Designed miniproteins, single chains, continued (5). Designs and how they scored, part 96

Each design is a single chain, and the fold is of that chain. pLDDT is the mean over its residues in the fold that is shown.

## One batch from the design tools (miniprotein)

Design m19540
Fold by ESMFold2-Fast:
Structure m19540 (fold): chain A 72 residues (1-72)
Amino acid sequence: MEEALREAEEYEELGRRLLDTDPRLALSYYGQAITYAEEAGDWERLQRLQQELRERSGPLSQENRAYARALA
């Protein structure tokens, strides 16, 4: 679980930094962070990332919800 936790942290930070410059790439990194957070069992991070993704993505909200549910 150490690798998954570290990956989740790194992808979350990368996504956060890219929110203003490349929202699409930021969404991709948030998706990766969500996947790793789930594998690490970090439900707090998973829930927060899903909320941030929904608020900032807009156009892909429906698809992102389906993706998150498939991995839950």
Scores: mean pLDDT 71

Design m19541
Fold by ESMFold2-Fast:
Structure m19541 (fold): chain A 89 residues (1-89)
Amino acid sequence: MEKVTIGFRVKTKNKKPTDEDVKAVREAVLKVPGVISAVATGNPERGEIDVGVTTDLDPEEAAKAVREALLKHPNVEKVEQVAINGSPS
C-alpha cells in the first residue's frame, strides 16, 4: 500500500518551541495508531513546529487523529494541516 505524508504546522502557546517541545510533539504523534514515522522541526522565531507524519491509513482519518493528538499537548495552541502528499519525491 502506498504511504501518505501529511504535513502540519503547530503553533506553541509560548511562541518559542524548545527542543523538548519538538520531541514531545513528535512522540505524541508517534502514539497515534497507524502512524509509521514522524519528523518535527522547531522554528522558535516563528513560534511554530513543523510536523510531517507518514501513514498507510486513510489520509483524512489519519489527519484527524494526528491533529487531535497534537491539540491535547499542553504547549500546543493551534494546529494547521498544510499538506497531504503521496510518496515523497
Scores: mean pLDDT 77

Design m19542
Fold by ESMFold2-Fast:
Structure m19542 (fold): chain A 67 residues (1-67)
Amino acid sequence: KEEILKKAREAAFKQAEATVRAIHHIVGALGSEDEEERQRHLAEADRWFAEANKYGEELKKLIEELK
């Protein structure tokens, strides 16, 4: 149980970090007056949201192991 909690904490932290990075790029896109720069920020946000989703799925799996 303790090992599962350690892994869940790590997965949750990585999910949160990826989400913050994605939001940072969304804010960058909103502040961009150049369409090309805006599209680059949106593409980066998509990549970080994908990473966040990956860690979210890992966290869900770990939570199911606690039941």
Scores: mean pLDDT 83

Design m19543
Fold by ESMFold2-Fast:
Structure m19543 (fold): chain A 100 residues (1-100)
Amino acid sequence: SALVEEADRLEVEAYRLGALAVKTDSAELLQRAADLFKEAAELYREAGLPEEAAEVLRRAIQALQSVIDDPTMSDEVKQVAQQQLQELQERLRELEREIA
């Protein structure tokens, strides 16, 4: 599926931007990474794969939690991570209701 291929590509790019955000302590890059994870999850859901969408969100949540728990990250980066963590947790709860 073209949607699945694009979702996979976006998730890979999200991890790349996330790693760069951590390396450079960049709130803007972390926000972009979170947006790409959300877009990847949407594409999986549009492809009729809500379980795959939920897995993408769970991986993103885990990555954001690692940023929050990292003592070397700035308060600005941690604030973005906390805001995105809450949003992704809400999206995951909605998806889990669809799957159940």
Scores: mean pLDDT 90

Design m19544
Fold by ESMFold2-Fast:
Structure m19544 (fold): chain A 75 residues (1-75)
Amino acid sequence: MPSVKEQLDAVVDKVLEQYKAGELSKDEAFEKFREEAGKILEKAIKEGKISPEEAKKLAEEAFKKFEERYKKIEE
């Protein structure tokens, strides 16, 4: 099984690929990222894989990566 961080990275890749393909608007891409990342983190907390504190940190890191990659697409 991929790590929580690898799962979050995969969501970033998938959502931004759909955005680049014109399948999602900006708002839809950010919403889908938040929803899918939230599901991964909630499951990992419930399964005891990460603490809520670690989940918050991973969420912040993944969102920053998503936003930085989104900005590069818009260049």
Scores: mean pLDDT 83

Design m19545
Fold by ESMFold2-Fast:
Structure m19545 (fold): chain A 98 residues (1-98)
Amino acid sequence: KEKAKELYREAAELVRETAERLEQLGFPDGAKTARDVAEDLEKLAEEGFDPIKSTALVMRLVAAAEDARIAGHEEASQLLDETARRVLKLSDEAAKIE
C-alpha cells in the first residue's frame, strides 16, 4: 500500500519533469496541463489508489499530446504521449500492490 503511493509520487515527479521540458520546447499550454496533472498525482499519492482518477489524468496528457500535434509541436506531442504511457504503467503497477 505504501509502495503504491511511492509509484504515484514517481509518476508526479515524471510529469513535473515533462512540464519543465514542455516549457523549454515553447508549449506553455502543455506545460500547464502537465503541472496540473502532477499536482493531482501528488494528491493520489496521499489519498491512495483511484483507477478512475488515474485514468482521467492519463487521458488529460493524451489530449494535450493531440493538441501539441495539431499545433505543430511534434517533439512536445511525442513527449506527452511517452509521459502518458509511463504514467499508465506506473498506475497499473500501483493497482497490483495491495
Scores: mean pLDDT 83

Design m19546
Fold by ESMFold2-Fast:
Structure m19546 (fold): chain A 91 residues (1-91)
Amino acid sequence: NKEEAEKYIKEAEERKKAGDEALANLYLGVAYYLLGKYEEAIEYFEKAAAIGSPEEKARAYAVMAEVYKKLGKEEEAEKYKELAKKYAREA
């Protein structure tokens, strides 16, 4: 919902000020997901996964799997579930 999304936007702003670009992008992705803006959410999760730690990659891929499932893209959803599991093991 909007209230939860605003919380994630504020957290993202704090992380950007701290220099944690990967975590900032992860929180923006969650905020857009909560607002139902799934395409924008995917873009932010892709940015987070590109520069994040294994832990951050696992989190980004896990939520991307949920987004792709909501978009009806079950093949992509399964792919990102496997990626999330892989990076969670490497964290």
Scores: mean pLDDT 84

Design m19547
Fold by ESMFold2-Fast:
Structure m19547 (fold): chain A 55 residues (1-55)
Amino acid sequence: MLEKLKEAIEYGLKLVEETDDLEKIKEAIREKGKELGLSEEDLKKVIDYAELYLK
């Protein structure tokens, strides 16, 4: 679980560096999280981290 959460966070942070389109970032994180089997709570944490870097 922890490794999968870290992978999703790193993926989200990489996307924030490539684009400032928050909706595209959120969608990509959701797809990555589904692939990794993350909970909704963990997905929200990853999205929140991405939002902090854009705001």
Scores: mean pLDDT 74

Design m19548
Fold by ESMFold2-Fast:
Structure m19548 (fold): chain A 90 residues (1-90)
Amino acid sequence: LTEEQIKKIEELAKKIEELVKEDPSVSEEVQKELEELLKKLIEAVRKGDKKEALELLQKINELLVENITNMEVFEKLYKLLAEIQDIVEK
């Protein structure tokens, strides 16, 4: 991945964190787990470990499916994750 692609992933990850923090139904524990998974995702991307990055994206998706009950918030989060996946797969 290029530095520009990595920066785009970092910006998308920040938007995911902000959307989850704004949802009062999401626990602090879930927020912290998401932040750790997103941090690991960025580290995997910087290492060029595409397989690890895709596995981390799957774990993030599973966390969101289990914990985000607001469908509008979930749709926004899913779109952001899909953008990250598209960048990682290239």
Scores: mean pLDDT 84

Design m19549
Fold by ESMFold2-Fast:
Structure m19549 (fold): chain A 92 residues (1-92)
Amino acid sequence: MEEPVDLDALVAEHTEEEIRERLQKIADELSKAGYLDREEFEAMTLDERARRLTAIYEEAVKKGDEKLSKLAREGLTYVLAMRNRRAREAAA
């Protein structure tokens, strides 16, 4: 794991369903750690989810929690990938 995640490559390599499933698993892990409520997160818009995950990432980095910071960053990447895909479809 040496490179930043390419949002376009991530969307090209993964289906929307795969991205959704991975986001659900990340949300579950962050929920178990006490950083978010899963039901609240699922009810959020993609913009709200991105904002929440950014806040969790910043908090985890400040606490030196590498596992949670990586999970929050990964979740943010998938949320942004889904948002970009939906924006492209809405613009068509």
Scores: mean pLDDT 74

Design m19551
Fold by ESMFold2-Fast:
Structure m19551 (fold): chain A 62 residues (1-62)
Amino acid sequence: MVKRTLLVQGVPVTVEVVGDEVKVESEDPELAKKLQELAREAAKTYGGVGGANYALGHAALG
């Protein structure tokens, strides 16, 4: 299990990898939902969980 916390626009967001699934949790449910959708699209485009983590990392640079 890989679990990491990112800061996205000053909001802590927890990203958890469970098998081939990426879960995103945050104090802001709207932000968590948007990042979950971004992770899903990135996984589809860039090849699996690695792509999802890459996209979420870039979102944290905002």
Scores: mean pLDDT 66

Design m19552
Fold by ESMFold2-Fast:
Structure m19552 (fold): chain A 63 residues (1-63)
Amino acid sequence: GKEKREKILKLIGEILRLIGEIFDLELKIKRGENVEENKKKIEELKKEMEKLKEELKELDKEL
C-alpha cells in the first residue's frame, strides 16, 4: 500500500544521506585530513547503512 511505499522511500533517502556522508569523509581522507578518525567514522556509517539496507530488503520481500 501507500504506507509501505512511503517507508521504502524514507529508508532509501536515509541510505542516500549516509552514502553522501561516506563520500565526504573519503574525500577528506584523500586530502590527508584526520585519516584514522575519518576511517573509523566511515566504518560506523557503513554498519548503519547495512542495517537500513536489510530493513529495505525485508519490506520489499513482503510484496
Scores: mean pLDDT 82

Design m19553
Fold by ESMFold2-Fast:
Structure m19553 (fold): chain A 65 residues (1-65)
Amino acid sequence: SEKQKEAFEEAKKLAEKVVEAVAARDEEAAREAALELLDIMGKVLSEEEVQKIKDEVQKKVDEVL
């Protein structure tokens, strides 16, 4: 659905923010983004969508860390 697609894109952006904040050593920003990401994953995303977010995080970690 459109709402699931929007939630997936939001989760992907939050995952990228977590990785960038960790790389920048910004603990507060990393914590805030991680908590929002966990909320979306727990309430809206399917297991398949969560796996796609994990894959995207791994890709970003390789790029910035």
Scores: mean pLDDT 75

Design m19554
Fold by ESMFold2-Fast:
Structure m19554 (fold): chain A 85 residues (1-85)
Amino acid sequence: SLADVLAELDAEMARVLQELLAKVPPELHPGITREAENLRDTLVAKIREMAREGRSEEEIRAEAANMVDQARKHLEGLAAELAAR
């Protein structure tokens, strides 16, 4: 169901954030957390829009997985940039 896709997205995004925060200094946590929350809200909005457009659950699930992977890479890049300051 769409609810299951959204729950899986939330769980995976929380896992990505938790793993990343464990590897970076505490002073970087607020900025990384805010970016992760903004990305999560954007991904949820895109998934809901795809469902509204009548995209299949398989298409939505595949795109959600791809978007989470891109979000992980973006957050890792942000953490590296902040750590270099």
Scores: mean pLDDT 85

Design m19555
Fold by ESMFold2-Fast:
Structure m19555 (fold): chain A 71 residues (1-71)
Amino acid sequence: SPEEQAILDKLMQLALDQAQAFGDYVRELYPDAVVTIRVDGDRSVTATAVTEERTFERVFDVAAELARLLS
């Protein structure tokens, strides 16, 4: 429905904003961090931050959040 699509679009934007904030946070603590944000359709946004010692990963599951809100 148009209403569900509008909610999905908003959740995708929030997930992207959260992924960017996570990357910025890791880069503040690890200035050498290389941050990549990957979008898997309308299902999830993944932020990956690679440093010399470790990799940090955060997955923002848009599909699960949409299902939770519609239940």
Scores: mean pLDDT 87

Design m19556
Fold by ESMFold2-Fast:
Structure m19556 (fold): chain A 95 residues (1-95)
Amino acid sequence: MISKEELEAEIFEALVLMSLAVAKNIARQRGNEEAAKLIEEGGDKLLETMRKLIDEGNFDAAREAVRKGLRELAEKVKGYDPEIADFLERLADLV
């Protein structure tokens, strides 16, 4: 059995990963390859930082890094797909 803290971290990681994958796929379906590329590259960096902080036992820092990373990614994507950018900003507010 995993601890409550470990379960919360795994659920959080899965939700962030799934949300970024969905955003990337929607961008590609819309023919917006630049938005998809930004989400892939920015998402990979965000997930790497998140996993490192979770592995270090610092879940609060992981949440803050995800919020900051999602907002920075939204700003970069806004010029290509403002609806996906709004989604990323809303996701940052929920984590």
Scores: mean pLDDT 84

Design m19557
Fold by ESMFold2-Fast:
Structure m19557 (fold): chain A 63 residues (1-63)
Amino acid sequence: MSLEEIEEEAVKLAKKLLKEGKSPQEARDEVIKWLKEKYGLSDVEARFIAARAVQKVMEELAK
């Protein structure tokens, strides 16, 4: 799976979590955990992707 595909899945998960009423911080933490468990990403990589995914979803929801 490409990094781009992983980022798209992270955005989908972040969107689901935020729609379920989780805070941006809670959504970020869940996405980090999911990325580490499913793809074996490092803490640094998972944190970066999760932060970007949550930010992108928040920007879409603010429109």
Scores: mean pLDDT 81

Design m19558
Fold by ESMFold2-Fast:
Structure m19558 (fold): chain A 83 residues (1-83)
Amino acid sequence: MIEEAEKLLEEAKEKLKKGDDKGAAELAVKAAMKALQAVVDPELMIKAIGQVLRAIGHLLDGDAKGAIESAEEAIKLAKESQK
């Protein structure tokens, strides 16, 4: 659900502020995955899958900020899908 994805994203941002880059990236990936589950439009779902894969790539590269940005885009796609 979008609300769960937004909560995970806020927790990821708090982890990043505390210097827990790995924890931030892991929570961002979870947020992106939850956002994907909220997408109901097939075309937006393909784009959201792309953002989940980007978030995972950023996690593996140690780029917590990139993972958070990908999760934010996934949540945006989920919100567009609900309109």
Scores: mean pLDDT 84

Design m19559
Fold by ESMFold2-Fast:
Structure m19559 (fold): chain A 70 residues (1-70)
Amino acid sequence: MDEAIEQVEQAARALGAGDYDAAVEHARKALELAPEDEVVRNSVRLLADHAARRGHDETAERLRALLEET
């Protein structure tokens, strides 16, 4: 669980820094570590919403796809 939360935190930092590929990679790792964890899943949903709101629709779609795959 802790490692999955750390991956979510790294995804959020990458998204804030404009590193969208790194943000998706860290979100994927978080979901691989804890696919059924509601905190991790909700955090990835919030990251997708944040990306979409800022006009990064491709990143938002990639993040949403991770939730559908897990």
Scores: mean pLDDT 83

Design m19560
Fold by ESMFold2-Fast:
Structure m19560 (fold): chain A 90 residues (1-90)
Amino acid sequence: TAPLTPEELAAVAEVLREFGAENVRAADATTVVGHKKEFSREELEELARAVAEAVGRPIAVVASETEDGVLIVVARASPTTNPHENLVVA
């Protein structure tokens, strides 16, 4: 998977912030991470769509709940255009 440009990383981070994610940062050249206490499935589906639209290329969104009940949302460049593979809720 090709890395995201600095402009693409910034666009992904901005979309995560617009959806209310906190502590949003680029973890590396392919990955943006944010935290949020609550995301509905519908909000995650809208987020995945908004991120892909903002960047204009396939982005995978993975949301996983921590032991503290906080969702960690990870957005990264995806090798697939399949929407069903680009949204994972763990």
Scores: mean pLDDT 76

Design m19561
Fold by ESMFold2-Fast:
Structure m19561 (fold): chain A 99 residues (1-99)
Amino acid sequence: SAEALAWTQLGIHLLDQGRYEAAAEAAQRAIELDPDYPLAWYVLSLALSLLGRYEEAEEYFEKAERLAKEAGIDLEEAYLALRKQPLSPLAQALLAELA
């Protein structure tokens, strides 16, 4: 889903800004749209780890790794590739939904 990708990209950029709660919410929105999207689970895991929610972070990281392995995706490479891109117009618009 283009919307799930946009929420995931927004989550990554929010992590870079130190907005960990907003990043977790953005990742959860992506998961609601596409529960099999590995990168969304990975972003949620990173946000929760930075919030000190280590047990939940580990559970969701394992979910991300499992889905990524099934899809043949390198999570770190996918994360860095999406992080390098400027926020899409859709991702910029979706930021308002986190308020």
Scores: mean pLDDT 89

Design m19562
Fold by ESMFold2-Fast:
Structure m19562 (fold): chain A 103 residues (1-103)
Amino acid sequence: SPDFDRLLESIWSALDIDGSGVVTPEDVRAMIESHQGVREASPREDMIRMLRGLARSLGVELSDEEIQAFLDRVGYRITREDLRELLEELIRRRPDIVAEWLS
């Protein structure tokens, strides 16, 4: 879907600020710190919170276990393709969300 590809590109460009092709916990930490983020949380906790926030913004509640399983599978290094797979799963759970983005 062209709209899905635009959403993926928008999210990816916001996360892959350094153009490395991979989002790491250190990248997420740097992004959060630039927005006066919490300095006491671990970089891995920051990544979990980022993914939870992303899912919630798309109207999907992911359990901590689901987020942890995803991060363990990708080794805390999210590629653009990993993000695509995650977004496809979120849209599968809430297909009505795509219609809301087009409004």
Scores: mean pLDDT 73

Design m19563
Fold by ESMFold2-Fast:
Structure m19563 (fold): chain A 81 residues (1-81)
Amino acid sequence: MAEEAIRRLEELVEKAGEAARAGNYEEAARYLEEAARVAEEHFEALAEWLAETEGLSREEAEEAVRRAIERLRALARKAAE
């Protein structure tokens, strides 16, 4: 479950970067919004994976995922301007 969510997040972020490099900021915003949604839907699994993979406490992992979601949403809002 976490592995599929991570793969989808990596794919969406990569596509957002490609769109931004091409000047397609509206498309980049859509990919970033989708990435934030996927991360939110898989919050518990991602926090668990991050704690195990990075050696973080559960609390630190949850905070890291929450901050990542906030950053993705902020970038999407900036790109959509």
Scores: mean pLDDT 83

Design m19564
Fold by ESMFold2-Fast:
Formats: sequence, structure tokens, C-alpha cells
Structure m19564 (fold): chain A 109 residues (1-109)
Amino acid sequence: MSPAEQVRRLVEEARRLALEMADFVDAPEARERIERLTEEFLATPDDDLERKRALLGELVRLVDELAARVLPTLSPAEQERLGRLLARFRAKVAEAEALLEAGLAARAA
């Protein structure tokens, strides 16, 4: 699998996790924004690494802001579930970010 294909797969997996989080906390506005950002990411050309990095950063910020806002309103069991989804989401995003940064570093060298 090419690095570009790996990034697309990781972002598709991150999208599923982010949408599951938005559905779990009943945040339809956040859900719509997650869909829009990930669709824009997937529509971005594979060689536009700077744009892809920027969009990935926006997705992370959106998900982190959603989690921070809802966390105090949740039961301990719901906080644990949200924490597990967030950890899985962050892991997929970190892998995608590392691949994008490696691509950018290769172009700068």
C-alpha cells in the first residue's frame, strides 16, 4: 500500500470513530462538520500534503473541542466509552499525521 493509500485508509477509520463519538453524544452539528472536513480531506489531491495536514488538524481540534464540551455532562461509564473512542481516533490521526510529515520532510530535503 502506498503512503497516500495508507493516509486515506487511516482518515476513513478516523472518520468512522469521530462519527461514532458525535452520534454517542448526540451532536448533529459536530457530525455534519466531521463529514464535511473528511470529505474535503479525501477530495484533496494526494500531493497537497500541506492542505491535508491543515484539514487533519481542523478535524482533531473539532473532535477535541466536542469531547471537552460533553465530558463533564457524562456518567463515569459514558466518560470511559468516550475516552476509548477518543484514544482510538487519536491513534489513527497520529499515524496519518506522521505519514504526511514524512512526505513534507522528503520534499524539503
Scores: mean pLDDT 87

Design m19565
Fold by ESMFold2-Fast:
Structure m19565 (fold): chain A 75 residues (1-75)
Amino acid sequence: MKYAVVATGLTLEQAEELARFAEEKGGTAVISRGKEPTVVATGLTLEQAQELARRAISLGGHAEVGPLKELLSKL
């Protein structure tokens, strides 16, 4: 099953680094450039999604992990 991560509370540089990590794991990542950058990474395994979320939190941000459809319904 494929999972997604939504990460917020990061600088643009940190968001770009997380997007790159997701892509290196074979996922797809997009950065939404609103008032603050939001990273949406998809196509990950649960373990890869959890690792990406931990990285976002360690950088001082926030992250939510789940199936893409469930995350989109919460936005």
Scores: mean pLDDT 78

Design m19566
Fold by ESMFold2-Fast:
Structure m19566 (fold): chain A 93 residues (1-93)
Amino acid sequence: MEAALRARLRAALASQAAGTPDALLLVAETLEDGELVYEPFDARAVGADPATVLEAARAFLERQRAAGKRVVAVAAGPAMQPVADELRAEIAA
């Protein structure tokens, strides 16, 4: 069930990001009271500068890690692919 849900989330985020060059979307997952809870990050709320977006996304990753949550999905538009690749490497480490 969880793997299928994560695959659906990743596909939906990829679809949303594909049409928006400056999109960077992240989703953190946790288990609360037997339910999977998802916390989103959307770079469109932060701005279009890649350095500022990367800094905000790293702050999001650190908050999720400190809370015992896991980032399970990363999707980006063409302009944000370098930022997304760097974040994927950090999540995998």
Scores: mean pLDDT 75

Design m19567
Fold by ESMFold2-Fast:
Structure m19567 (fold): chain A 74 residues (1-74)
Amino acid sequence: IEETVKKAIEEFNKKYGVDIKVEFVPESVLPKELGIYAFADPEKKTVYFNPERLKELSDEEIKKLAEEEAIKTL
């Protein structure tokens, strides 16, 4: 799961010539009540992922989510 996310962001970074960072954070850090699987921070050029939530998704859904969140940091 974490490897799938890292690879997706690495491919995105290579494709667009950017340096988007990935952080994995526990359930307690990402607002569970908002149903958030990931959070993009454009100021820090970082995408935060909840690994426990990502277990609910397929590898294809994880890749799509990672790309969508990475775009938000641009």
Scores: mean pLDDT 74

Design m19568
Fold by ESMFold2-Fast:
Structure m19568 (fold): chain A 66 residues (1-66)
Amino acid sequence: MIEELKEEIERVAKEAMGLAMRQGDEEAYREVARLAREGVEAANKGDLETAKEKLERLRELLRELK
């Protein structure tokens, strides 16, 4: 469902942003914030495919930051 997808995007983004802040990676922090915004906007428009693509990119960044 759209709300569950938005909640997952926000959850992953918050975790990734926290890690980027701890590492001093301003570029990663900004990219995560941008992807989260774009993903939520896509979900709100009913573009679930784009929203899922943004979520997967957020998960990739989270893995890279770990």
Scores: mean pLDDT 84

Design m19569
Fold by ESMFold2-Fast:
Structure m19569 (fold): chain A 56 residues (1-56)
Amino acid sequence: SAKDQIERVKKEGEERLREAREEAKRNNWSPVEVTARLLRIIGEEVDRIIEIRRQA
């Protein structure tokens, strides 16, 4: 179902955010760089959810 697909996308998004924070720490990113990466990941998650809902 669309709800199950959305739940999976949310879990994937949480994991991507965790990985991005670890990458930022390893590479000594600035707070601005971290924020930009996290916003991009969130935006991709939102777009995916919109696509799933549009197809349902």
Scores: mean pLDDT 85

Design m19570
Fold by ESMFold2-Fast:
Structure m19570 (fold): chain A 68 residues (1-68)
Amino acid sequence: SPEEVELARGLEGVVEEIRRHPERYSLAELEALLDLVRQAAERSTDPEVRERLRELAEELEELIEERR
């Protein structure tokens, strides 16, 4: 759906911004975003959107690990 595609694009933009300025986001904020992305992936009915959100979750997991 258009809303699912828009959500994926929005979340991708947020993750890109986090990559540019990681210290502007707390570990708790990154963990909350990861949970949101995982929930969005699980609820998505579009296979392409689900794959994009799964890849975003992997990127966020890596960013969280780097912040330890």
Scores: mean pLDDT 84

Design m19571
Fold by ESMFold2-Fast:
Structure m19571 (fold): chain A 73 residues (1-73)
Amino acid sequence: SIEEELLERVRRELELAEKEEDPLMREMTLSMAELHISTTLVVEKREPSPELEEKLAELQERIAAAQAELAAR
């Protein structure tokens, strides 16, 4: 499903960002993950399932935390 494809994509991008030692590349990868969540939901023009909402919120929180950590350095 599109939802599973979105979750897999964002998860892979987060894993890549977490392993990236270059701060600039890490920031870019996190930004891409955030963009993919936003654009996919807009294109679908539908309310996500409760399960998808919960998992997306968790991923968005992880992205925000990683971005905040980079900004604090």
Scores: mean pLDDT 74

Design m19572
Fold by ESMFold2-Fast:
Structure m19572 (fold): chain A 65 residues (1-65)
Amino acid sequence: SAATEAAVLEALALEAEGVRLFREGRYDEAIKLFEQARDLARAAGFGRLAAEAERNLETARKKKE
């Protein structure tokens, strides 16, 4: 559906922006975007995308420490 397609595109865009922020050392902002990407992917039923966002989130959280 158009709604599912929009959710996937938004999750991918959030993840890409999160990766950019992570590379810049902006870990708090990256964490926020990875959480949003994960939650959107989970809600849409895209387990692989959600798992990828969760891995990025865990990595960013470890860098915050």
Scores: mean pLDDT 87

Design m19573
Fold by ESMFold2-Fast:
Formats: structure tokens, sequence, C-alpha cells
Structure m19573 (fold): chain A 74 residues (1-74)
């Protein structure tokens, strides 16, 4: 069973990314859109790395990377 901490960190990352994506979609400021896109790209990269760590059974690394993805997306 996947530890609750992994699931929590991944959900927090996903929620933060969804909020950033929605803000980008409705923003009319090109600079803000570009800032949000950079955050989404970086967070997505980190979340992909977290999923790969999870597949390898490295739960500690998966938690760390997912938390970093959430922080970057905020």
Amino acid sequence: MIPKEVLRAEVEAGVAMIKAAVERLYSTDPAKKQELQKKLDKAGDLLNQAVEALKKGDYEKAIELAKKAAEVAK
C-alpha cells in the first residue's frame, strides 16, 4: 500500500498545479501567464520525477519531489 504521506504530497502538488493552470487560463497579463507557465513546467517536471521514484519504491524521494512540485506551483 502506498504511504498516505506520498498520496497527500501528490494531491497537494496536483491541486497547486490546477490552481496555477486556471489562473493562467483566465489571466490577461502576458507576464503573469509566462510566470505561471514556467511554474507549471517546473512543477510538472518535479511531479514526473516523483512518479518515477514512486514506481521504483523510493517513497521518501517521491514525497520530497512531490512537495517541491507543490511549492514551485504556488
Scores: mean pLDDT 82

Design m19574
Fold by ESMFold2-Fast:
Formats: structure tokens, C-alpha cells, sequence
Structure m19574 (fold): chain A 74 residues (1-74)
């Protein structure tokens, strides 16, 4: 897998989810941490401050695969 697939992307992750943060950084992402509610995270995404939100390492790998195929952050 090309670990540069997230390079230049801003990924929102819960601040206490260290495993997901480390994986996002390995894939070249800029990690923006959140400690607020789901609603707060959704507003930050809608405001264009982050390209995607990921809470689970499994979802991070899934999204990287989708980006590799489509070239778009989902």
C-alpha cells in the first residue's frame, strides 16, 4: 500500500485514540484532534477544516483503499 495516500489531507481523530492517530500519521496525514461530541466533529468537517473523520483503525485502512481507487477523500 502507498503510505503517501493521505499526504496533504487533514484527518480529524479523537485525541485519546492514539492507535488511529499513529496510523494516520504513517499514511502522511495531518492529524487534527477532537475531544468534543460527534456534532462538533461534524460541524468542523462541514466547515472544511478537515477532509475526513476517522475513529477506528479499520476505517482508516478502508478509506485509504477508497482514496487509492477514486482519488477522493470520503
Amino acid sequence: MDFSKLKGKKIGIRGDNKETIELAKKYGAEVITFSGSRETIEREIAAGKVDAFIENPDKLEEKIKEMAETGKVI
Scores: mean pLDDT 64

